Designed miniproteins, single chains, continued (5). Designs and how they scored, part 99

Each design is a single chain, and the fold is of that chain. pLDDT is the mean over its residues in the fold that is shown.

## One batch from the design tools (miniprotein)

Design m19444
Fold by ESMFold2-Fast:
Structure m19444 (fold): chain A 62 residues (1-62)
Amino acid sequence: VSEEEVLRRIESLQELSKEDRELALRLAVHEMGISEEVAQRILDGEVDEETIEIVRRALNEL
């Protein structure tokens, strides 16, 4: 998965969280395969290189 693809998914998740944070968390955990802790950081705007790498690895697992 490309970094631009990872960033677009993160941005979509952050936009969704403005309308429904609980749904955004559920999608991150169940469809993207990331932990609730990492999902919470993303929704809070705490996106660093480590977080991007975690999301990339999760998406590569399908």
Scores: mean pLDDT 80

Design m19445
Fold by ESMFold2-Fast:
Structure m19445 (fold): chain A 81 residues (1-81)
Amino acid sequence: SVEEVTEKLIEIAEKAIKESDDVSEVLSTFWEEFAKLVKEKKLSPEETVEALRKVAEYLRKNSDKPEALALADALEFYTQE
């Protein structure tokens, strides 16, 4: 479900943010794990977009760390057509 995918992506995001203070490293780590998850779990594009929107919302509400806000911004940009 979208909720299960969202929770997993939040775990990936929080881990990336904890493991690096470099925005570029956080973004690359998130996208690498995200790509692996999409491939292994065979996520639909619609479910993927919805989950990324919820992850961005979570990060904006629950973190003031620059790396987390930068990731949220990147996710919001990715979900635009």
Scores: mean pLDDT 80

Design m19446
Fold by ESMFold2-Fast:
Structure m19446 (fold): chain A 63 residues (1-63)
Amino acid sequence: NLFEKAKQEFQQAYQDYKNRTAQTRKTGTPEQAAAVEKQKTEEVMKLREELAKKELEAKRAEE
């Protein structure tokens, strides 16, 4: 159940990431686009790692 919540938060963050990086890439400078992509990539990776960690810990706890 906590895994499902984390999964939904990850999907929402990923959607925001795609929209904002695409927009900045089109309208911003290359440096600004790179900075936004780096920041958003870190946020998405953090949420993805937390999701994977919670799934892995849940499976380990069951054994």
Scores: mean pLDDT 74

Design m19447
Fold by ESMFold2-Fast:
Structure m19447 (fold): chain A 90 residues (1-90)
Amino acid sequence: MAAELMEKASKYFRLGAEAARNGDTEKAAEYFELGSKYARESGTPLSQAASDAFEAGAEYARNGDTEKAVRAMEAGSLLAEQGAREVRAA
């Protein structure tokens, strides 16, 4: 279900942000890629925006920019949560 996929994306965005805060940029990038995949598969109107934020976060994490990675992931997580709510409300 689309809502379930967006919830998974949100979860992986949060895990990615946590890994980035711990300086584990490789693990952060892996979680970011998984979250982007689930957001994209959901097909919601917000899924592309969430995926774009997530890809930006993965790039920042790979470059060691923890603060920008965390901000991008928090933005992506909020978009994924919003997408899940909209699908459930429909």
Scores: mean pLDDT 72

Design m19448
Fold by ESMFold2-Fast:
Structure m19448 (fold): chain A 81 residues (1-81)
Amino acid sequence: SLAEAMEKIRASLEADIRANLESLIKEAEEIVKDESTPKSKILAVYIVLKFALSVLKEIGADEEEIERLEELIEKLEKKLE
């Protein structure tokens, strides 16, 4: 069913987030510093980071990891204004 497929996708995304978190953070940091990044790319990274933050909070990740991600999300939100 679609619900079972969605659950598998969620589990896969959780694993991918943990494995690729540092790479995603670096991309977001570069976007924050770059005035020329298209808003569509900023929005895409923002959505992925918000999902990653939700997952990290749910699994009880380190406070430092959560705080770093929250700061990046806030900076991306300002670029989308």
Scores: mean pLDDT 79

Design m19449
Fold by ESMFold2-Fast:
Structure m19449 (fold): chain A 64 residues (1-64)
Amino acid sequence: SAETGAAAAREVAERDPDPGTRAAAGMAAKYAEQFGGEVAARGLRAAGDAHNSPLAREAAERAE
């Protein structure tokens, strides 16, 4: 789950067109490695909602 969450967050960090979403996803990937995929899912969901990113929202579902 931590590896899945980190991978999903890294995908958003590399591919999302919004730089704010990419920065948030990069942080979520680091936190997933330390605290588990649920932390990454929460971060990705918050970024998706704040920046209207469907990629981040989909990644949040995969991180859980």
Scores: mean pLDDT 78

Design m19450
Fold by ESMFold2-Fast:
Structure m19450 (fold): chain A 73 residues (1-73)
Amino acid sequence: LLAELRAALEALLAAARAGDWAAIREALGRVQELLAALLASGDPALQAEALELAAAADRELHAVLGLEAPALE
């Protein structure tokens, strides 16, 4: 599940860099499905790592899409 989540997040970032909105939406759906499965696992270590991966990918996605300006301190 964590490996699949990493792959889905990498696919999301690749789609974002390519400007493929359909692929971004599809990858987001997979990420949400995998996060739900990891959160349902009952393993707090897996849950924490999954949330950390999602947060890191979210920040990278915003940077790629230009939603977080580098001028913001």
Scores: mean pLDDT 73

Design m19451
Fold by ESMFold2-Fast:
Structure m19451 (fold): chain A 77 residues (1-77)
Amino acid sequence: PAPPPLRVETLVRVDAPPEEQEAKIKEVVERAKSLPGVVSAEPDGPDRVRVVIEADDGEAAVATLRRVLSLPGARPE
């Protein structure tokens, strides 16, 4: 049996002009959901996205986390 997956939750801040904020949040959510190892991505308030990652080991978890934090328009909380 495989060991239980590592689970990492992170918040990313989306910083955009008010008129573009909703579109940027939606874009970050969709991009995050497309990444391998991301199991959920949802808006968390008007300027943040909550991303949940599952991975078989710490190296894979870190790789996915780096991809999430590197998404255009996303900043570490």
Scores: mean pLDDT 76

Design m19452
Fold by ESMFold2-Fast:
Structure m19452 (fold): chain A 75 residues (1-75)
Amino acid sequence: SIVEKNGYKEVTFNSEEDAIAYLLEVKPSFVSVVVNDKFVGTVNYSENEEQYAADIAALIEEGGGFPVKLIVPNI
């Protein structure tokens, strides 16, 4: 599910594979990770894709897992 609001896209994922694939395609300057309607953290885009995926996965785990809502700039 994709929702555009206040210059941001909110995208919900049920798997790490789909979430990371989306982020590597879009390459947002930053992404905010939200789990269970709670903000967990923000990650800046990194060309080190393995570290970037690991940082995102760590925030998802910290928040309680899936489903995850990713908030990225629509600008």
Scores: mean pLDDT 82

Design m19453
Fold by ESMFold2-Fast:
Order: C-alpha cells, then structure tokens, then sequence
Structure m19453 (fold): chain A 99 residues (1-99)
C-alpha cells in the first residue's frame, strides 16, 4: 500500500513537482508510522521535510506540520528529547510564518 505512495512521490519528483512529491512521501511516512515501522516513517518524513523546505521555505505551515509528525514518531519510539525538540521547532517555525 505505502509502495504506491513512494512510487507516486518518485514519479512527481522526476517531473520536478517537488511539493507534490513531498506530499506523497509524507503520506508514506504516515502509513509506516501507523504500522509501527518508525525507521521508514522517519526516512520518508525527512525526505518530505527536505522537499517542503526547498519548495515553501523553512517557516511554512506545511514544514511545521512535518516537524510535528517527526515529533510524534520520536514520542512513539520513547525518545522524548527528540520529540520535544521537533515539537519546539514546529511551533517556532509556525509562529515565524504567521508573523
């Protein structure tokens, strides 16, 4: 199921549609996270984060949303320090964009 999202992400990436590619990688990360595959969830969320930063800039709400997703994965892994760091970064970047 998640392979379909990865394949679509790769397709849109090859077309230069980086924001759409990032959306599919985010969805793949979400599916892996829901399955408890946290390593792959982190990998695809990080790839989506890179594409969102390149397309939208670091302070965009969609970037903050991915930072919250990363925070949730680390929390589920029991890594509260990294979870809190990503949560703080997401809140900070969302605030800057709203300013």
Amino acid sequence: QWQQYIDLGDQYYRQGQYLTAGDYYRDAGSIYGSQGNYDLALQYYQRALDLYIQSLGPNHPQVAGLLFNLSNVYRNMGNTDLSDQYLSQGLSRRRIHQS
Scores: mean pLDDT 85

Design m19454
Fold by ESMFold2-Fast:
Structure m19454 (fold): chain A 60 residues (1-60)
Amino acid sequence: HMEEELERQKILDTIIKNADPITKEYILRSEIIARGDEEAFRRWQLEEEARAKGVPLPPP
């Protein structure tokens, strides 16, 4: 578990260094989701849907 995750994190850090700010935020959000934070994922989906419909973002 921990050894694989540490190596993956080092690779991600390298990718993030070369990414633009929007891409960095997306990668970090995907990491939170991958760790099983279902609430963060649900909120992200609602935010995307709200942006597509032009309505206010849902509360956190």
Scores: mean pLDDT 66

Design m19455
Fold by ESMFold2-Fast:
Structure m19455 (fold): chain A 100 residues (1-100)
Amino acid sequence: MEEIKKLVDEIKKLAEEAAKRAKTHPDKKKSDTLINLAKSVKELAEEVEKNPSTERLTALAIEAVALEIEAELAGDKEVQKIARQMSEKVTKLIKLVDES
């Protein structure tokens, strides 16, 4: 319960960091894609906090992986690293919800 909120808050912070980093990308189209994916991750994390479900957790996991792939394609190693940290926290969140 407290651990769920903590992981969601950490995922939200990582999403905000990814969006801030993405703004520094020299390619505006790639920057916009990464910013939009980071915002989507944050919104999905907020939905999971309000009502955790397998469907919402799966959507969050998919979006975090999409951010990592797009960051790799954009050559943004920092956003890619942040996205990997998000995926690790989403995995912990899924395990915690399954154990609750």
Scores: mean pLDDT 85

Design m19456
Fold by ESMFold2-Fast:
Structure m19456 (fold): chain A 97 residues (1-97)
Amino acid sequence: AKELTVGRIADDDPLRAAGRVFMNKETMEELGVEVGDVVRITNPKTGKSVDVVVAAPPAGDSLPEGVVALDDETMAALEVKVGDKVLVEPTGERVAL
């Protein structure tokens, strides 16, 4: 698992973000994942985990390397806030987006 920082994208559409994790291409390459791959995100302080689908940031938005953006439901399930550290691990599963 790779330790990444929770951030936020400028787009507040919860339906588009639901069940997805947004990360830049450099972070995807470091994890060995592509858009459509399922990753497990774990809060190392609580041990809580959620499986989410990798997505690229919307056009015009950018995330720094090592930052992931999550929807409010996923953040609440993990008990994390923006700026917190999470562990991200590929599951080997893939879905159509």
Scores: mean pLDDT 74

Design m19457
Fold by ESMFold2-Fast:
Structure m19457 (fold): chain A 79 residues (1-79)
Amino acid sequence: MEKDIEEGKKKLEESMKNSPPEMAKAGEYLLKAAELILEGEEKEKVIEYLRKAGEYMIKAANRPEEVEKGLKEMVKEIE
């Protein structure tokens, strides 16, 4: 289980590199939840971070205009 979580973390970090901001934020919460599981932290904390990840995934799926706006703002700041 722990080895599977570590492998999952690596894949998640790699996928986040090219993800939209909302999806990247969801990935950050998933990574934090995985870290808490590996550390043996309270189940309630793990569930909270998983809920946060789910909220951002729903945001990315159900609000494409907001995700698009965020990406455009980030690109403008870089350029």
Scores: mean pLDDT 67

Design m19458
Fold by ESMFold2-Fast:
Structure m19458 (fold): chain A 75 residues (1-75)
Amino acid sequence: SMAEKEKEAIEEMARRAEEAVNEAMTLPRDQQRAALDAAREELLAEVDKLDVSEEAKRKAKQVIENMFDMALALL
């Protein structure tokens, strides 16, 4: 169903955001902020390319933004 596809798309973007945050946090401390900022911009741009509703894109972007905001707060 469309709802299942949108849920899977949001979950996949959440997984990719978690992986990107984890990878950035393995870098030297002076590089972590720039890496997090770059990864966040790339993932948000990629959400716009998804073949899903605007509602699903908004939810995916919110999940990404929340994950990166939490990571940046730890710096």
Scores: mean pLDDT 87

Design m19459
Fold by ESMFold2-Fast:
Structure m19459 (fold): chain A 94 residues (1-94)
Amino acid sequence: GNIVAIIEAEVLAPGRLKLVAYVLDEDGVIKKVVVERTAAGEVTLLEEEEVEDREAIDRFIERAKEFGIDPWNTSFLEALALEAEIRAAEELAA
């Protein structure tokens, strides 16, 4: 499945990240997923639901475009998640 948009990235600790994302599954259904990634690289699915609120998705996509973000570009969204982890690490180092 392709990540449609990351709507929230929260750094709980360096190397521990909570992500809320809209994903397009193999059946073409848009789902909202909440996952936690640990420092060990373990990914835990916390929540998964089929999204019927297209307006919420469209609002995020428009917001992302305002900041020059392509929400369909998985590599860019992964880079945003990494930037959040780096910022938390820098804050703790300061």
Scores: mean pLDDT 62

Design m19460
Fold by ESMFold2-Fast:
Structure m19460 (fold): chain A 106 residues (1-106)
Amino acid sequence: MAADVERARATLESARRVIDQLLEELEKMGAPKELIDAIREIVDKYLEQAEQALEAGDPDRAEYLAGKAVGIVTAALLRIQGRPLPPWLSPEARELFEEAVEKAKK
């Protein structure tokens, strides 16, 4: 249990770093600030839920939620690049990206 929680915490920390790098990439590619802000809000919500799962002793759920957060930013990056979304991106991750786009339009 302790080792699993430590691994999940390391995974969450790595996810936070990857997300920050991907958001910088989006900004460099000229993604509008409103879209970046909307993605950050959705991502932060999932990362907060992942932290709560770790505190509750559910490392599997924490890793799953961290993976969802990374998936959302990856979907955004691919869409800005004009690339098709990979089939491994869940419908939920695609819907969350669409939510971010709609929120950015204000």
Scores: mean pLDDT 75

Design m19461
Fold by ESMFold2-Fast:
Structure m19461 (fold): chain A 81 residues (1-81)
Amino acid sequence: HMHSMEKDVLVTVKLKMKSEEDRELALKEAETAGFKLVSEAIRNGEATGVVKESEYQNIKAWIDMLKPLLEEAKIEVKELP
């Protein structure tokens, strides 16, 4: 069957940790998972990058899993022109 075109999306991740210890734990988990956008958001409080829709869904699910370590988590997605 014909391969469906997957769109690139602009994703902004904003994360605030409950504590410095939670920040270090979340960063190690993000680095292990290979989610560079998430690890940058943990380091800087916010990160924006272009990812495929499938990767955005993976990032969203992974952040939901880490919610107990997070005081605040926000993911914004915008379709590219």
Scores: mean pLDDT 78

Design m19462
Fold by ESMFold2-Fast:
Structure m19462 (fold): chain A 63 residues (1-63)
Amino acid sequence: SKSKEQHLIGAAYEAIVEVGLEDRERVIERAKEILESEGLKASDEEVEKAVEKTVEILRQLGL
């Protein structure tokens, strides 16, 4: 089982892989679409925070 945070980070990562890191608004919108397709309710703020956290994780990994 995955926590809500794990689903949010997973959707953010998938969005980044699909659309790239350069357009933050596009990443956020894509992550929202992925979460909605999974039936998960998330606020815009929760999605934005998950995207920022995922970007920071990728930076720490040298990506």
Scores: mean pLDDT 82

Design m19463
Fold by ESMFold2-Fast:
Structure m19463 (fold): chain A 61 residues (1-61)
Amino acid sequence: LTPEQRAELDREVEVALLIIKAVLSLKAGDLPTARKYADQLRELGETELADGFYARIDAAE
């Protein structure tokens, strides 16, 4: 793999893990933890994914 391909793969894995953690936190009713992971998705530039999680958190309150 090129360094660029490796960096992209590492980013995709990080995003996927954050999505999984956010979903599990929402299912557990741990809204503060779900928001933390949504914030991390936003910091990585995944704004649409983060906005989706914020909407789900708000609906669960």
Scores: mean pLDDT 82

Design m19464
Fold by ESMFold2-Fast:
Structure m19464 (fold): chain A 88 residues (1-88)
Amino acid sequence: SMARQRALGQAGLDAFVATLREAGVPQEDVDRIEARGREVLADPTATPADVLRTAVKTAREAGVPDEDIQAAVEAASQAISQTSARLG
């Protein structure tokens, strides 16, 4: 369902952004990544994968180190899996 995909995308984006903040990525860059992810999340046809691809692309364009992006992707994947399990 659209509601399910949105919930999964939101969980992934939240975990991605939180991980980058914990890694010390500048707040301005984190805010830009979050805003771009939310734009995709507002599209009713977007999947959780589309949200994460946009977040990753925006992070790379902002010069976030690949190691920090990899950690954020891992955290996002875990959050999506946990949210998927809760929703059934």
Scores: mean pLDDT 88

Design m19465
Fold by ESMFold2-Fast:
Structure m19465 (fold): chain A 62 residues (1-62)
Amino acid sequence: MDIANQVAAELAKEGLPVDLALRAANLVMEGKTPDEIAEELLRAGASPEMAERAREIVKKLL
């Protein structure tokens, strides 16, 4: 399974809005690090808690 699709699915399960989950998946495809993805999600309006959870999920899948 494509890693970007896994990231989007796992973030959606954790309650991230679909738009933010898809943004994270696109950032994975662009080669961004887990830390960079968390920072971009914060900039896009994710809470600090959601951004940290996204960082852990991306780190686990990469």
Scores: mean pLDDT 80

Design m19466
Fold by ESMFold2-Fast:
Structure m19466 (fold): chain A 79 residues (1-79)
Amino acid sequence: SSLNQVVEESNGDEDVIIEALAKELGLEVETLRTAFANLKAGKSGEAVRLVLEKEFELREAKGTAEEREAARKVREEMI
């Protein structure tokens, strides 16, 4: 998987992994650092929610009116 390849290429350097994933996913490095911190704290659900929330924010900004409404509804369900 792409995650395994990034880990191998980085020699386990977490900052390198986070930067590479941020570029691949089109997310901010800060968002992924927060998600990884929550994963380490055993808050896997919070980490996943933060990544999805940022993804839906991007869809709301760039999507069609229908896509924006759908993204808003999903975000409301996650809260």
Scores: mean pLDDT 65

Design m19467
Fold by ESMFold2-Fast:
Structure m19467 (fold): chain A 103 residues (1-103)
Amino acid sequence: AAEEFAERVAEVVRRAAATGDDALTVATVRDLAEALIALAKEHPETDEAAALAVRAAAEAARAHASPATQAAIADVLAEAAKKAVGKLKEALEASAAALRAAA
């Protein structure tokens, strides 16, 4: 289910943030965003599930990452949105804006 996938993606981001390695946390979100964009391009039917996963990842970052890391992740998601379409693009843009506002 899309919700279970989103929960797994959020857990990966939460674990990265828990290490205290800000660079690792930013890289983890970048890699996840790129993988989700690739997934949605190959399988357009996953667009909604990928969008949900992005929102879950961003919420995990907002809850567990430092303000500086949240700002860096916002920049990563905004840049990733330029390469995305559909609901995934909307999720990347909305998540970037939310993290920027929270930082």
Scores: mean pLDDT 87

Design m19468
Fold by ESMFold2-Fast:
Structure m19468 (fold): chain A 98 residues (1-98)
Amino acid sequence: SLRATGQRLFDLGNQLYDQGNYDDSITSFQQAVRYFSQSGDWRGTGEALFNLGKVYAKQGNYDTAIQYFEEASRYYHRSGDDNGATRAWLMAQMIRAE
């Protein structure tokens, strides 16, 4: 299924992130976003976008990180995950304060 493929790509993205392989982590999370969104999994889409924000922040690409955190906040809100939405919004604001 689309959601199951998205979950496998999300898990791969996390594994690659933990290994410091940020470029492949980004590719895996971008693919996870596509599969989750196609399946209507808005929470999964938000989680993958949030992790894209984290990877870009680790690379020092703060403008891109902010965009992903703000987009993640919108998808979390759409899914009814108000805590996830707030967390993503706060990550964007903390980077903007730098």
Scores: mean pLDDT 91

Design m19469
Fold by ESMFold2-Fast:
Structure m19469 (fold): chain A 57 residues (1-57)
Amino acid sequence: SGVGESLYKAFKAAEENARKGVVEEVESLNQTMGGTIRDNALELARSLVEERKKEEE
């Protein structure tokens, strides 16, 4: 899953860069990738971001 790994790393970078705009930035990135990968990666990224937020609280 090379594409998934690349997209996931980009989403983690987006999390660091834009906490308040993470969802928008992830969606923008996903649209660039396009297709089914967009939906799968966005769902995964959101799940991971929420888990991290709970840990950091």
Scores: mean pLDDT 65

Design m19470
Fold by ESMFold2-Fast:
Structure m19470 (fold): chain A 57 residues (1-57)
Amino acid sequence: MEELERQLLEAARVAIEAARKRGEPFDVVMDKLAEETILPKEKVREYGRRAREELEA
């Protein structure tokens, strides 16, 4: 259970960092990640927000 959550947070963190380098918007990156993981977009965006907060902490 926690393992999947950690993997999603790490994937979101990596995607956000790569997107910043390419100048891609956060929402576009999260939508792509949702398509790759076959998870609901809202769920992936929630993990993306958490990953962004961890990067800023």
Scores: mean pLDDT 74

Design m19471
Fold by ESMFold2-Fast:
Structure m19471 (fold): chain A 101 residues (1-101)
Amino acid sequence: SNETVRQLAEMVIGMAKTLYLESTNPEAKRLAKEVEDLAQELYKNVDSLTPEQAAQKLLEIAKKLDQIMSLMPDIDEITKTNINMIISHLVSLAREYEREA
């Protein structure tokens, strides 16, 4: 549902802000800002997006979060687990929207 997307986007925004503050890698910081911006766009605009557009944005966020983890090998296991859980939820929602498209 669009409400589930908004709730997940809110969690992603919080995580992206944390990754930005904790990272010393300029590429990871840039990706974290891109993730924050994409999640804010999704939060505000999900009701106006097609299922295909929603799926594409969810997958883009998931891909960028995975890239950030690759650039931050020293992040703690709890944060890594939380990011992987968020990625899993993003991919699951994207697959749901792709079935509706």
Scores: mean pLDDT 88

Design m19472
Fold by ESMFold2-Fast:
Structure m19472 (fold): chain A 89 residues (1-89)
Amino acid sequence: ADTEQLAALRAQLSVEEEVANMLKETVETMKKSPDGKEYAKRLQEYLEKLGITAEHLGSLDVLEMQLEEEQGRVDALRAKIQAVEAKLA
């Protein structure tokens, strides 16, 4: 049970870290280049494929908020993984 939970949490962390990195790249691109809108569209298509509904990805403020939320999810998953690993040790 704990080993299966740990494997699932690690798999979820990998996905959330990928999403956070894509959001970070999109935010930086939008700040530097008009082409940022194309990256926001690609990110939206990726999130929709994962079953996540993302509104207003063309807004920099919304993207920055989503990046903060995803970083929080990554941090929470890392904390859960550490707790499970400590229980198994």
Scores: mean pLDDT 72

Design m19473
Fold by ESMFold2-Fast:
Structure m19473 (fold): chain A 85 residues (1-85)
Amino acid sequence: SSARAEALWRAVRQAAESLYSTFTPEERKEVEEFLKRVSAATSVDEVRQIVEETLKRLEEMGASPAKIEAVKALGNQLIRAQELR
């Protein structure tokens, strides 16, 4: 439902904000762009592609495995939100 999708998005934004203190300015910008791109996505497949591209960019930037895992967890929640519409 729309209400559940909105609740998941709020939880994701809160989780991302808590992670920003551990991220570099460049990594933070990448996550902010990721959230913007997902908010404009119209399909689950589009969200999956955005998640994969974001994780690859973070890895290329030298983000730690822990940071990549954290962003992957956000991506999985956003895929679920998209499925709920």
Scores: mean pLDDT 85

Design m19474
Fold by ESMFold2-Fast:
Structure m19474 (fold): chain A 72 residues (1-72)
Amino acid sequence: AERQEEIVAAAREILEEEGLSGLTQRKIGERLGVSQATVSYHLSKDSVKNELVKIEQDQGVQDLKAAVERVT
């Protein structure tokens, strides 16, 4: 099943709690109880990338897409 909405919601929550510096694929995975690889796979989809751009515009942050695509 597609987990796009859960990933976007987790990214918003982490951004509100820890800011852009705390927003990583690992933190999203920890919050959702999934592997970092699972998060990375869903974040590679254009539909998720477009939603992240909307969050950047709504919350006045930049490079949100780049931050969540970091592999570490």
Scores: mean pLDDT 69

Design m19475
Fold by ESMFold2-Fast:
Structure m19475 (fold): chain A 90 residues (1-90)
Amino acid sequence: SLEEEIRKLLEEARKEKDLDKRAELIEEVAKLLIKMGISIDQINEIMAKAVEAVENGEVEKKLKEVEETYGPLAGELLEEMIELLKEELK
């Protein structure tokens, strides 16, 4: 299923130490979420929330907002985007 493929890619992204490869895995998750019915504009909204969470530290609040609006896999995408942004801004 698309859900199982997304979960596998998210697990691989969490283990990936190369930031470029991690970004590619996260991009593939976003593409599969689009196939599941999330629009490109909605993916951009999730990215904006990742930036806000990194700036403000309100990770749990932003995760809840995305999970309630777009579902649990979108919340997991947000979490991985937040972690990637934190590592790239070091």
Scores: mean pLDDT 85

Design m19476
Fold by ESMFold2-Fast:
Structure m19476 (fold): chain A 82 residues (1-82)
Amino acid sequence: MLPSPEELLRLYEESLHLLKDEESRELARETVEALLKVHEGKMKLEEALYELATRHFEAVLKRRPGTPEEIERAKELIESLR
């Protein structure tokens, strides 16, 4: 299920509170922008997901591991969304 544009923006704002480094924040922004383009009919969902998956895997291979504080904040956000 594709989140609504309003839900995507809310998730993006919440993600920015967890993401301390600019590379991760840029990836979150690109993710939201790609999914908004799908909502606008400018891109197919399959194409957006493939492009995003490729970029995310490339970034993960080059990024340093998250700090314990970043991991704890991510757990707290996930629990808040339940």
Scores: mean pLDDT 68

Design m19477
Fold by ESMFold2-Fast:
Structure m19477 (fold): chain A 107 residues (1-107)
Amino acid sequence: SPQQQVLLEIQQKIAEHLGTTPEEAATVAGLADLLGMSVQELLETLAERTGKPVIPSQLFLDPELLRAVMDLLGVPEALQEELLQKLADVPLSRPVSPSEEHLIVTP
């Protein structure tokens, strides 16, 4: 899908900038290792910067999370803007925030 292609391209561009593999740059654990921190520390830092819980599978699909990750990794502003624009150009299904209707509260 176009979304999957853009996601892979974003991951590859970040990996190229950092001199690592796309596989390492594609996971929260790999990114934490690259930053010299624990997975918990990375997730807490991202949550603090964005003001919302971090879902690892949405890390590259959420523009605020992607911006925060790139900022932590020292990605240049020009590359950050390029990658955020690529994400914006893909028709995303509206992010469904966990609402009370999506909580497992079976009447």
Scores: mean pLDDT 73

Design m19478
Fold by ESMFold2-Fast:
Structure m19478 (fold): chain A 80 residues (1-80)
Amino acid sequence: MAELEAEIKELEEEVRKIELDVQNGTISKDEAIKRATEAMFRASELLKQLLADPSATTELKQRAVEVGSRAAKLQAEIVK
């Protein structure tokens, strides 16, 4: 549990950094797409682990869904 929560927090911070780097033009389009795609896959993996854990809180599950959705939206916006 504590490990999954820490991984979600790290992923949330990573997605936020990618968003800022894209907004500021400090990251290449290719690198941004790569990192956003990796974040999407990681969020999906974490959500699967949380869904398999009966002690996982609704809050943690929602946070995993939200960060995955943010990464997906970010990838879609960059690819345009």
Scores: mean pLDDT 82

